# Ledger of designs, part 93: designed miniproteins, single chains, continued (4)

Each design is a single chain, and the fold is of that chain. pLDDT is the mean over its residues in the fold that is shown.

## One batch from the design tools (miniprotein)

Design m15228
Fold by ESMFold2-Fast:
Structure m15228 (fold): chain A 96 residues (1-96)
Amino acid sequence: NPEEERKKKQLEELIKKVEELIAQGDYAAVDQLFQELAENPEQQPLLEEVLRILAEKNREKLEEILARMKELGVELVGPLTPEVELALVVVAEESS
């Protein structure tokens, strides 16, 4: 399926970019990238998949990213995976 393969490549490239930025400590660039994805309705499903993969690989890093997104006023719209939803609950409880 060519469309599924294209989406998989876009996801893999985005994950690689996010991991590279995190490794460089460039959280400002990560925040900007996630904000841009959240502002585009067509790219919100891609953002949700990135957050899901980060939750599986490194939940603590996901929680840090979600806390920063919340500070920037970035809203995630749509049904979240259980892993991402749990990370959001943890961030919300620590903020309260």
Scores: mean pLDDT 67

Design m15229
Fold by ESMFold2-Fast:
Structure m15229 (fold): chain A 102 residues (1-102)
Amino acid sequence: ATLTQTPLSLTVKVGDTITLTSTLTPDESGEYEVSLWKTNLETGETELVGSKVLSLKAGETATVSFSVTMTEKGTYRYTTTATDLKTSQVVATGEPTLVTVE
């Protein structure tokens, strides 16, 4: 499977809302969970921000978007994963978005 995430980097202010968009193309037909994860780069803590389940055919392209409001100053990595729900295995990881909150 392939998973791409945009944008790749952002500098924003506390109170700003950003939209992260992921595009998934699976190698096999099935149900996939696209999950958005946030890692605080100062603490190393990772949390789940949100997820969406998609039913896709092999080679079908689907887009999901997550809106996230920045509540705290810092530097964060947002990573998207696609999990095959039949196997419970992560099949793709998107290139992370680096967010600096000022």
Scores: mean pLDDT 87

Design m15230
Fold by ESMFold2-Fast:
Structure m15230 (fold): chain A 93 residues (1-93)
Amino acid sequence: AYKVKFEFELKFKTKEKTEEAYKKLKEEVEKLKKEGKLVKYEIEVDLENNTLKFSYEMIIDDEELALPEYLKKKATSEEGESMEGSVKVEKLE
C-alpha cells in the first residue's frame, strides 16, 4: 500500500470557470470519501483571484497508484490555465 499526499493550486481565467472546477473537484473528493480511499482533505477557493487550492492524503494499493494522477488530470484538463503543486508518495511496509 502507498500513502499519497497531494497539494495543488489551479488558476483560471474567470470566476465562472473557477466555480465550475471547484464543484467538479468536490464531487471527485466525495466519491473518494465514499470509496474509503481518502484519509483527509482540504479545499480552498479564492474567487477574487480565480484560484483553487486543494490538498489531500490518501492510502492506495499498488493497483491504484495512478488514482491521484487521475484526479489531478481531471481537475486541471477541463478549465485550468495553470497548475502548480506537489505529490509525495510513501510506500507503507
Scores: mean pLDDT 67

Design m15231
Fold by ESMFold2-Fast:
Structure m15231 (fold): chain A 76 residues (1-76)
Amino acid sequence: MEKSEEVARRAEKELSEEAEEVERLLAEGRIAEAAELAIKMAEKMKKIAEELGDEETVEQLDKQIEAAKQQLAAAK
């Protein structure tokens, strides 16, 4: 069995760091970079949700990823 505690700690750390970076980039007006990071963060969250069998969270994250990709396309 995989170490669920280790997976949770890694997920929390990565998501926390990425969330802070997204906020920082948005505050600096770096919208394209913030969107790219938001997409990566949402993809990581989606993988975790899939492993946990949380279909609702997976669907919500898919919508967020799509929105972020649209923002990125508009910024490029």
Scores: mean pLDDT 74

Design m15232
Fold by ESMFold2-Fast:
Structure m15232 (fold): chain A 99 residues (1-99)
Amino acid sequence: SMSEQITKQLQQAVKLAEEVLQRMDMPDPQLREMLSAQVSLIKSFVNSAKKKPNPTKSDYEYILSQLQKFVDTLYELDPEAAEPLKKQVEEIDKQIKEL
């Protein structure tokens, strides 16, 4: 189903977010901790949506908005490192709009 595809894509985006964050040089350890906490929170929202019998478009839009904010922060720090994640998030946005 489209919902299963969106959930899978969101899980893949979270994995990429964790990977990108781990590879990035962060001069501020507090910023790294904050961004790690954001990714963990997004991951929990994706897991919650996956467990719902009927996840709604609004559930996905909320998760996507949190991912977009995370990507925007990463893009300000390192556009090259953030670009693959930005592209995945844009693709997920297109899929959610089709719901």
Scores: mean pLDDT 86

Design m15233
Fold by ESMFold2-Fast:
Structure m15233 (fold): chain A 94 residues (1-94)
Amino acid sequence: MAEEERRKEVLERLEELIERAREIARQADSLGTPEGRALAEQARRLAEGLERVKELLEKGEMSPEGAETYVDIAEREIRELEERLRRLEEEQRR
């Protein structure tokens, strides 16, 4: 029960991070620049990695604790990608 609840919480966090990464990719692609395309590709790869973690967690092939480590890393990476996207958007609006 407690482990199942923890697994559910981690799965929900993974879903949120996947959605955020995909949103970054869409916005970066919309810039139409080489830098935007590179950022979009990085965001897509992050989303794909997180989807794999989600699949492993759902199949019971990864522990909730192991998945939490990936979530914590991904949260930092997504914040960095969001800041990079913001800088590119500001540069394009010049």
Scores: mean pLDDT 85

Design m15234
Fold by ESMFold2-Fast:
Structure m15234 (fold): chain A 64 residues (1-64)
Amino acid sequence: SRLAARVAGAKIRLVGMYLEGASREELLAEVERAVARLRAEGVSEAEVEEARRELLAAVEKLMA
């Protein structure tokens, strides 16, 4: 789906940022930017919250 592709793209971006030395704060800011883009595209709030949880889990996995 388009949503799954966008979430996958956001995860790839988070990994790239982490490898370039981004802080937890910078990674969390990128999650909020990705979420804002989904809202602007008319994705439902339920799907936005699911995507946000998935992206936050990706950040925690990188920072572990």
Scores: mean pLDDT 86

Design m15235
Fold by ESMFold2-Fast:
Structure m15235 (fold): chain A 94 residues (1-94)
Amino acid sequence: SAESLITEEQNEIAAEVVAPLFAEAQLPSADPESRAIAEEIIARAAKRARSPEAEEAARRLAEMYLELARRQEPGSEEEAEEVARLARRIAEAV
């Protein structure tokens, strides 16, 4: 049950590239708490985007978070694996 693969700094990288996607996602009735968490994760990931690969991984990761929040249902094993893969990619890029 842990996203222990992603540090706060890695989440700041994601924020810088996916803030536009977050605005565009138009979550119809996101729980205010979940939305605030997603925005905080995105905001904190922004400052350290240093590579195209990390940037793309951050963008995909935020897109998945927004989609899961919109569905209001648990993610699949495939989605959990993809989140872990993207988080590792972002961490590797440092």
Scores: mean pLDDT 50

Design m15236
Fold by ESMFold2-Fast:
Structure m15236 (fold): chain A 83 residues (1-83)
Amino acid sequence: MKEEALKYLDEAIKLAEKRNLQPVLDTLKRAKERVEELIKEGKYREAATLVRSLAQFYRNLGLTEIADLLEKAAKLLEEEAKS
């Protein structure tokens, strides 16, 4: 499940690249690095919270497709945290 969560983050990054959204791209790349660190430490709840917060932020900006991908990643991280 952690690998699937990271795949959704990668899809969000690729979408930001394709749409030439440089500030979003830079933010998502840094967020992925932080999520990978948190996963390595077993901090799945903290990783899920970070991704969920970014999903809400981008949804409020009207970046619905990016927000949807981030919500999918957050859900997988939340499920891992419950295990």
Scores: mean pLDDT 85

Design m15237
Fold by ESMFold2-Fast:
Structure m15237 (fold): chain A 113 residues (1-113)
Amino acid sequence: SRLDELIARAKELLQEIKTLLDQMIEAVKKGDVETAKRLLDQIEKLVEEMERIVDEALSLAPDHPEVQKLRELVASIRLGIEQAKEALEKGDYEKVIRILESIKNKIDEFLKS
């Protein structure tokens, strides 16, 4: 079904986001703020694509439990990315790492289900 295709694509995008989060964590640990900002821009583009997928999935199956879980996950990722962006601009690199690790853990829990 179209819904199954959207959920499958969402899972692929979540794996891509995880890879970029790992790369961003390593860049921050090395003090490479320029690379961290570039990776953050790439992550934001994937999150925007995820938000479009969630909107389409909700239009097809608003009460589906997996769609609702995906919606909550994507909203949580968006909030975490905005917090990481603010922490990065303030030079709070330890906070950036903690936020990105938290996002990764939430993605892992969704992918296990």
Scores: mean pLDDT 91

Design m15238
Fold by ESMFold2-Fast:
Structure m15238 (fold): chain A 94 residues (1-94)
Amino acid sequence: TRDLLSQARDYLQTARRYLQLAQQNYGQPVSDDYRRLASGYLGRAASLLHRAGSRDALSVSRALQLVGNGDSSLLQQAADLVDSVSRRVGRQLD
């Protein structure tokens, strides 16, 4: 479980960076590429969290849904969820 949580945290941190880039480039074609990359990493993180028995998998799945709907407000909500989960997972690893 610790190894799964560590890998999930790394994927969440990568997804958060891509969500930030998507927000910064909102309305530009490259924002769609960043959203796709973020979704990929969020999906991997959700799978690892689910395998670890973490309820945070549901929060990451919610972030995925928000990213898929694509407005800047929903991207901010997704980023906030990812940050919250990343902090909780980080505390479990420390």
Scores: mean pLDDT 85

Design m15239
Fold by ESMFold2-Fast:
Structure m15239 (fold): chain A 76 residues (1-76)
Amino acid sequence: STEAFIRVARAALASPGVTRVELELLDDRTALLTVEGESGEQAERALEDAVKSTPDVELVSKEVRGNTVVGRLRVR
């Protein structure tokens, strides 16, 4: 659901070292979340921790590029 994806995005944005997040809704069950951090490691950790804090959402895949991580999210 849209609400579940917004919860993940907010959790990621609240993480230390995160400078920006972008949420793209693909449908009611899938989304892309882009997290930018001070480093790629901080962005990746923030994404992983945000997903772990939101049990109804799973991380299907992720890609790290420089200071940015893009995660594909799906509701369970």
Scores: mean pLDDT 87

Design m15240
Fold by ESMFold2-Fast:
Structure m15240 (fold): chain A 87 residues (1-87)
Amino acid sequence: DGVARVGDALVEGLRAMHEAKSLEEAVAAAQELLARLGTVAELSDVEIKTGRDAEGRPVVTVSFTATTDGQTIEVDLTVTVGAPLPG
């Protein structure tokens, strides 16, 4: 199931980005996520943006469209480096 594989890759990539200790590590984790996704889905409109939040923490936004098993999924992920995962 391509949709399930996309979901698994997103969960693993999001965790790696949240566990990053720097902007460079978070961007590297985002690039690894995109590489992994490209093995199970066709990716289009891929964009990685970097910024900072109100507290000066690095922010990474990853946007793309994934097509797998006849399904199209639009993805927008935003991760704040050094912020705890929502519990």
Scores: mean pLDDT 79

Design m15241
Fold by ESMFold2-Fast:
Structure m15241 (fold): chain A 101 residues (1-101)
Amino acid sequence: ALSREEFEAALATTLASLEGIEDPEELARALEAVLRAYIAAYQDPAASPEQKALNREAVEALVRLGAERLPRELFEALIARLLAEMSPELAAAVRKVVAEA
């Protein structure tokens, strides 16, 4: 439904909103909810290859934000929960981002 530019603008707004959350536990809860939405969108069987690529880029950006902003314990617990719900392809991409953080 969104163009690439509209998708990227919406993601940028979401990232800015999350970056404004000062409480680590509140940030972890908000980030988990947002990540679950993008993971679900990526794994939608009706999603085009272009939509999958955009949603994967969003998941990777959100994981990087979590790695930068969350205490290690909260970040590791969050990623462990989400990895269990990801396809093998998306899980591999996320593990690569985590290893580079």
Scores: mean pLDDT 86

Design m15242
Fold by ESMFold2-Fast:
Structure m15242 (fold): chain A 62 residues (1-62)
Amino acid sequence: SDELAEELGKIAGLSKESAKAVIDLAKQVGADVAVAYLRKDQNLSDEQAAKVRELLEKELAK
């Protein structure tokens, strides 16, 4: 959803377009793999990574 992409982008410092790509990646390969990729690429803190993982896991559980 657009709201999820905006919230994810604010946490991770991503554009809405990049955040949508991360959500799509999580749908294909799972939240853990998507978060691991994002941590490496964007140098996320542990707190940022945990928030992103929680959002992605909630979306994937639907």
Scores: mean pLDDT 80

Design m15243
Fold by ESMFold2-Fast:
Formats: sequence, structure tokens, C-alpha cells
Structure m15243 (fold): chain A 87 residues (1-87)
Amino acid sequence: VEVPTFPFDPSLSYREQLARLDEVYEKNKKLKLTKEQIDFLILQAEGYKIYLRERAAARGGFTPEERELLEKVDEYIEDLKKQKEKA
């Protein structure tokens, strides 16, 4: 079974990044993921959080858009953790 794509593309606009994250999130809810696949997706999401924090540091703080992305990524990670408990 192929691991679902996580939308980690720093060349995209904030709106495009949110749209892709929502698309992958909805797709993953419908898939019977293995614990290993879920762990891999969590690692990818944690990497994206690091990327957002590094961008924020370069500007002296988070933008509202970056805060919204970070919150959405945190929601995604928590949902994946709940799916892992059921897997």
C-alpha cells in the first residue's frame, strides 16, 4: 500500500498549502492506514512544523497565515495519533 502524500511544498502560497493539507487530511480519513504509515506521516508533519518555525524565526515571528498552517498541522497530527490507536 502506497503512503499518502503529505503537502510539504515551500514554493506554494499559504492558501495552496492549506488546500493541499485539507485534501490529504480528507483522503487519509478514508484510508485504512497501518501504524507504520501513520508514524511516517507524523514524521513528515513534524518536519513541516520545523520548516514553519524556521521561516518565522527569519522574520522575527509567525505571520497569521503561518499560525493557521501550524494549527492545522497540529490537528492533522492529533487525528493521525487517534487513527493509530484504532489501527
Scores: mean pLDDT 72

Design m15244
Fold by ESMFold2-Fast:
Structure m15244 (fold): chain A 85 residues (1-85)
Amino acid sequence: AEGLEQVIKEMEEILAEVKEKVKNSGPLSKEQQEKINEKLKEMEAYIAKMKEILENKENVPVSEFFEIKEKIKKLAEEIEKILKE
């Protein structure tokens, strides 16, 4: 389970970095703000799900954890693309 706690920490660090990039971006359109906010909420929901899985299961499905990790990374990349528009 040691590696799974580290994965959650890495996802929290990615979320924090993305939030800081959004805060430090120039003026965003309403459409950009709405898309970014939706993706940030999805990232937060996935991190919460990872924490719930780790807390409630003695045998954590490692495959499910890595699937969620890939989804979080994809959302972060999508936000970065919106910020480069």
Scores: mean pLDDT 80

Design m15245
Fold by ESMFold2-Fast:
Structure m15245 (fold): chain A 98 residues (1-98)
Amino acid sequence: SLVDELVKAFEEFAENATPQTALYLAELIDQATVEEIKEAIDRVPEEVLKKFFENLYNNPQALNAFVFAVMSSPKAPALTVYLSKYPAFKEFIKKYKL
């Protein structure tokens, strides 16, 4: 399922934060519904999700690739609101705005 693919993509990005893994994740996000994306995030282990946000925050190249791809999606506003519940994502958004 697309949810299973998303979970795998989040895990891959958490372990290897590159522009390539960021773009692959963004591509799957573009294909999925907002509800499928939320379900995938909920299925990702907490430690993997934390590592995902930390890697985005600390890897400008992967962050730029991910943001560029995600910002082109009409799902971006809803996903940003959902993810903003996580402290690590708030830091990601704050640093991106600088």
Scores: mean pLDDT 74

Design m15246
Fold by ESMFold2-Fast:
Structure m15246 (fold): chain A 87 residues (1-87)
Amino acid sequence: NSALEKERQEVARLTADKLRIIGILTELELEAKKKGDKEVIKKVEEAFRLLNEGDYLGALDLAIDVAKDTNPEMAKELEDLRKQLKE
């Protein structure tokens, strides 16, 4: 059944995108912890909460806001991910 295989491939793509967002958020959290920036850490934790609730766009918006101040390169990657996420 090709329909079941397509569904599994779509789930795999969504899982890959989610893992990439988690990876970037983890790096932002690590940088914030190195700087002792409690406000940035709280925003990253809020972004993880939104991801867990299935709000990928909301999580990306918070991650972009954090990254703009701390790591502009990561902010660009997150903005590109946000543009590619069509749900």
Scores: mean pLDDT 75

Design m15247
Fold by ESMFold2-Fast:
Structure m15247 (fold): chain A 74 residues (1-74)
Amino acid sequence: AATPEQEKIFALFEEEYRKLVARLSELSDEEIEAEMERIRAKVLAAATSEAQKRFATLMVDHALRELLAEKRRA
């Protein structure tokens, strides 16, 4: 189960990720990786514990792999 702090980090990620997905067809793989690194930095800045930072990192890494796979399936 997600904690309230993890839910807040997830909500911040969802907001940025939704904006990125809307532009997915316009972006190269390199640009997608750069945008995901920007999102990683933003959610890590909101994290206050090691557990929250670990959660944020795993979430961003998972999303990047899924996003690149989905773009290739087109």
Scores: mean pLDDT 78

Design m15248
Fold by ESMFold2-Fast:
Structure m15248 (fold): chain A 86 residues (1-86)
Amino acid sequence: SEALEKVKELMENNSPIDVYHLLMSTLKGIISPDLKPEEVELMAELAKIIEEMLLSKEDLEIASKFAEGNEEAIKKLLEKALKKYE
């Protein structure tokens, strides 16, 4: 999927927190003008997956570190969300 490749490119070229904020802003309807409709839909779906993961008992350590702004924990949440979508 071209939209999936776009998200992977963003994860490689941007900080995890910046990618996370882009996904959450997209879910809230704050859309970047350079995104295609398919990319917007995927980013909103990934944001929903991340929210679900943050509520799970399995991810408590990652969720705690994420709440503290830990970049590595944010990166792991993004990577897991992509795997769940694939």
Scores: mean pLDDT 77

Design m15249
Fold by ESMFold2-Fast:
Formats: C-alpha cells, sequence, structure tokens
Structure m15249 (fold): chain A 85 residues (1-85)
C-alpha cells in the first residue's frame, strides 16, 4: 500500500514538473532545464517504486518494471532535449 502510494505520488510529481518545464521553455530555458531535471528525479523514484511493487506482485512484475523503465527513458530524453536547446 505505501509503495503504491509512493509510485502514484512520484508519477504525479513527474507529470507536474514536466508540464511546468514545457511552460517555462518559452520564457526561461534555464528554469525549464531545472524543472526537467527535477522531473527526471521524480521518474527515477517512480521506477524504483514500480520495481518494488513488481517484487510484491509477481503476476504484474514484467508490466510494472516495463512501465517504470519507459517512464524514466521518456523523462531522460525530455531532459536531454531541453538541455541541448
Amino acid sequence: MELGDGALASVAEYKKLTQQAKEKFKIDIEEAVKLAGQALEAARRAREYFEELGKKTPMSADTLNAFGEKLYEDAEKFYEELKAA
């Protein structure tokens, strides 16, 4: 239960920070990059929570691990794209 709450909170934080970074990209690229970095950290925490949830729910482990990994990969790509701009 606590791990599930942590996963949901981390995903929500990632989505919030990603949206804030997109909004800032047009007016303050330094702030946008910082927010994208924070979103990447939230995605990393979400991936860790999904991995722990997978250990507790073996029937869903592959799906949870794949979802967490993709979330982190998407966040890392977004961060690198903003940092390169």
Scores: mean pLDDT 81

Design m15250
Fold by ESMFold2-Fast:
Structure m15250 (fold): chain A 74 residues (1-74)
Amino acid sequence: TQKQNDQAIQDAAGVGRLAALSKDDPGAYGMYHGIGINLAAAHRDVYDQLLEAYYKAYEDTLKELEEQKKLKEE
């Protein structure tokens, strides 16, 4: 249903954030990346939307971490 698809998109974004936070830990990154891909595969009708939500959250979180590092240099 649409509600289930909306929830899956939110879940994919959450996993993308966790993958980004784990970027320096290959084991943790691989686990979260795998969960994100498996979520998309489980919801084939919104597959592209789930992958997009995952990668957007991943990239946004990496940018947040970069900005936090700049603030720590102050």
Scores: mean pLDDT 78

Design m15251
Fold by ESMFold2-Fast:
Structure m15251 (fold): chain A 80 residues (1-80)
Amino acid sequence: SPQELYQRVAEKRDELEELLGKPFTGKTDEEIANELLDESARVPLKQIAELLGVKVSVITKANDDRGVQALVDAIERVLK
């Protein structure tokens, strides 16, 4: 679910700030998740997923709603 993605973002907030090189002060987990997908143009989506603790086998570099759904699907498969 999207909530699982947002929880993973919350758990890895400091590492994500280091990866993106910018602070998330005042941002929600949802806003951070959206910024991760924006940065997928510069940072491979696989690297982001690995940092969030998911093993990605079938995920795109898309930074749209499909990208968020792909991350959710990957998390759900790992939590199976």
Scores: mean pLDDT 59

Design m15252
Fold by ESMFold2-Fast:
Structure m15252 (fold): chain A 61 residues (1-61)
Amino acid sequence: MSVFNAIINSNNQQIQNKISFMDFNGDGTISQAEILRAGDFDGNGTVNQREWQILMQALQT
């Protein structure tokens, strides 16, 4: 249903370690605000699948 659920599930194994510390609510889901804060490099207020990839790269850096 949600785009975020699909994106998270695609990378749940590798992003899970990062989601634990950046997950504000501890629901096992990265909030849009957390992604925006870390991966929103253009500041449009929206994080899509592309931004998700950038976030993952930033987290592993």
Scores: mean pLDDT 54

Design m15253
Fold by ESMFold2-Fast:
Formats: structure tokens, C-alpha cells, sequence
Structure m15253 (fold): chain A 87 residues (1-87)
């Protein structure tokens, strides 16, 4: 599995967890993660990879826009797992 495929899987798992725990309250976070997943899918189709710096900046921007504490916690956990994949 490529790094991009692993990142896409982590985003999808986090979207499912957000929807399961928070339902409609997660809508903002889910929308942002779907946009991020779409960019990762486009890179995968082109045989390209996002850099560690690009992943960190994208996730930091998403997390900064999230006000729900539980959603932020799930996004921070996803970020930690993604950074492990990128090492």
C-alpha cells in the first residue's frame, strides 16, 4: 500500500468515527476531511505524493477551523497517525 493510500484510509476511518460519535455536529470537520481526501485521491491517481510539510500544514489549517473539542481530538489523533506513515 502506498503512503497516499494509507493517508486516504486514515481520513476515511476518521470521517466514520466523527459521524459515529458526533453525527451532524461533525458536519464541518467531515466536509473539510472529504476535501482533503479528494486532494489525496487526485495525487494517488497521478502517482504523486504529498510531502510531510504539506500534510502538516493542511491538517493544522483544518484543526484550527474546528471548534468542537471531540472533533479536534479525533483530528489530532489522525494527524499523529499520518505523521507516522510519512516517516
Amino acid sequence: MSKEEKLIELVEETIEELRRRLGDAARGAVTMLRAFKHELELLLEQGKEMSLEQVKKALDAIIADITDPEARELLERMKEEMLKVME
Scores: mean pLDDT 82

Design m15254
Fold by ESMFold2-Fast:
Structure m15254 (fold): chain A 63 residues (1-63)
Amino acid sequence: ITPEIDAAILEHAPEFAALARAVRAQNGPDATLPVAGLEKGDTPEQVREKFDAAIAAARARLA
């Protein structure tokens, strides 16, 4: 993985972890936050878009 892709993942990881914890608190310990379509060849922008979509889906579940 390129340093730019690693940076994009790390940028979103704390927010994703917090949202995953909130979803589990509300929906039970088996609740998951999947990041759909992550591929080894994804650009940093594509990785960010996929994480943003997962975060948005998690927020929708909490609303």
Scores: mean pLDDT 59

Design m15255
Fold by ESMFold2-Fast:
Structure m15255 (fold): chain A 93 residues (1-93)
Amino acid sequence: MEKEREYEELVEEIERKLDELEALAAQPASEENVERILRLVGEIHELLKRIGEIKGPEAHAEVSERFAERYRAAMDRVEATHGELMRRREAEA
């Protein structure tokens, strides 16, 4: 079915965005990297939402759980490397 192909493409895209997020988390803190990180996080959430729309909540839960450890590890690194800049941005808003 077309849905199966779209599902596979969405999972592949989430994997690519996680790879990008992990790469950015390893880089020195910068405002540009913070912007890219926030964009990637938003895009990953939208892709997970789309999986739920085409395959249902069970597929959303399965894919979310599959990537949960990688996502948490990446976000922990983001906090360690960029967290201070992100907090300054929030405080200045």
Scores: mean pLDDT 81

Design m15256
Fold by ESMFold2-Fast:
Structure m15256 (fold): chain A 72 residues (1-72)
Amino acid sequence: MSFLEYLDRLAAALEAAGAHRLAALVRELARAAAEYGPESPRVIALAREAEALLEADPELREKALAAVAAYS
């Protein structure tokens, strides 16, 4: 599958797990990467937001790891 398809599926899994804000960030990251390129400032900013969210919430981090593992 394409990387963008992977991100869309990952976002759906995160949303199903209750990680709604992280799912929204992953979807916006996928859209920004498609529109501006993967190394654009917008993609970097969204990645930093996702990282900060994961660092602030251990339960969210566990949900994210479970979602990633499902698609590994």
Scores: mean pLDDT 76

Design m15257
Fold by ESMFold2-Fast:
Structure m15257 (fold): chain A 66 residues (1-66)
Amino acid sequence: SSMDQQALQQTHQRGDKGMDIAAERGKQILADPEATEAQLASITDPESRAAKQGEVDGMIKFAEKK
C-alpha cells in the first residue's frame, strides 16, 4: 500500500541522513586526526575511551568506503 511505501521512504531518509552525518564526521576526523587523538587521550576512563575509539574507527571506515 502507499502507506507502506511512505514508511519505507521515511526509514530510508533517516538511514541516509545518519550515514551522511557519519561520513561527514569521519571526514572531519581524517582532516584533523591530532584533535581527535587529543580528545581520546583526555578520556581517563578506559572503557569510555575504548567506546569512543570504536565510534571514531567506525566513522573513519564508513567515510573511507564512500
Scores: mean pLDDT 69

Design m15258
Fold by ESMFold2-Fast:
Structure m15258 (fold): chain A 100 residues (1-100)
Amino acid sequence: MQSKEEQLKLFVEGLHKLEDIIQDGYDNKKSTEEIVKEVEEEIKKILSKIDDEEVQKKMQELGKRIIEIIKDESLSDNEKLLKIKEEIVEAGIEIYELLS
């Protein structure tokens, strides 16, 4: 069984990786489909490293929200990036509280 500290570390490392993938996707003018695919693949990798079902659920819920933002045609790329960064910050706070 992974410690709470190991779960928190893996989750936070995953959050940084997701932010980097999304930022790189927009900076390099990748399609919505390409960014979604890269996000989904990274979430699968993060989930494979996490043993705690509640922590896994939080990552899956975050992933769903991020993908919904990426697919929102009413938002500019800059608005999408801002909303995604806000979701990532909130997820980090929630996981810290869950594991504390």
Scores: mean pLDDT 84

Design m15259
Fold by ESMFold2-Fast:
Structure m15259 (fold): chain A 88 residues (1-88)
Amino acid sequence: SKELEERRKRILSEASVAVAEMGIISSYLFSGEEAAREMGKLSAKELVKIAATGEGKYVEESAERAARGSSPVVAKELREMLEEVKKV
């Protein structure tokens, strides 16, 4: 059904953003701010690819939610990823 397809797209987009968020957090905790920044850039490239396939709205919604719930350093990197996704 159309609703099942939309639910699947949302879940996949949310999972992709969650993986990006965890990567940024882990990089920050174990290697500091510069490592978090590098992970943010790599994550942005992958999320832009997902957004380009038509799931941009779900990626944007998920990234906005993640940024609002994150520490300032992590939120900064998530917002920079969101800026790149919005350009698709």
Scores: mean pLDDT 81

Design m15260
Fold by ESMFold2-Fast:
Structure m15260 (fold): chain A 59 residues (1-59)
Amino acid sequence: MEVSLDPGGEAAAEAYFRARLAADPRDGDVWEGYIAFLRATGRDAEAAEEEARRAELLG
């Protein structure tokens, strides 16, 4: 891409959630926040995938 349209905003938020989940992969509050973030950014399919992963990990 020749022009970047603020790639840091969502990428920084995703990196934050990924780092928190790497530190504590069983923290349900972090999972909830990440899923809510994905839904808020219109990524409903990815949110559903992460919900399935959360259920598998925390079940």
Scores: mean pLDDT 75

Design m15261
Fold by ESMFold2-Fast:
Structure m15261 (fold): chain A 98 residues (1-98)
Amino acid sequence: GKESEELVKKAEEALKNGDVRTAVEHAGKVVELHQQGKASDEQAAKAWEIMAEALRQQPDPGAEAVARGLEAAAEQYRAGRPDEAERAADEAQRRARL
């Protein structure tokens, strides 16, 4: 819906400005809306990609592996495999404590 579209735009803008915390907060809300059936799979995919890029901007040696996991989740959502996407996201979040 409109709320999830606005949250994606806010997350992208925050990421472009280097505001990693705000980017993750807005992207996380898009994922919550998707779990409630209020955001599209494409919007969920964008949210996971934003969180992956945010993690890459942090000075954490594990960030690259977690970012790749979140990008894999985004790819599964776009491919029409939400169960695989959820598993990939859960595994990445477990490693990141997100």
Scores: mean pLDDT 79

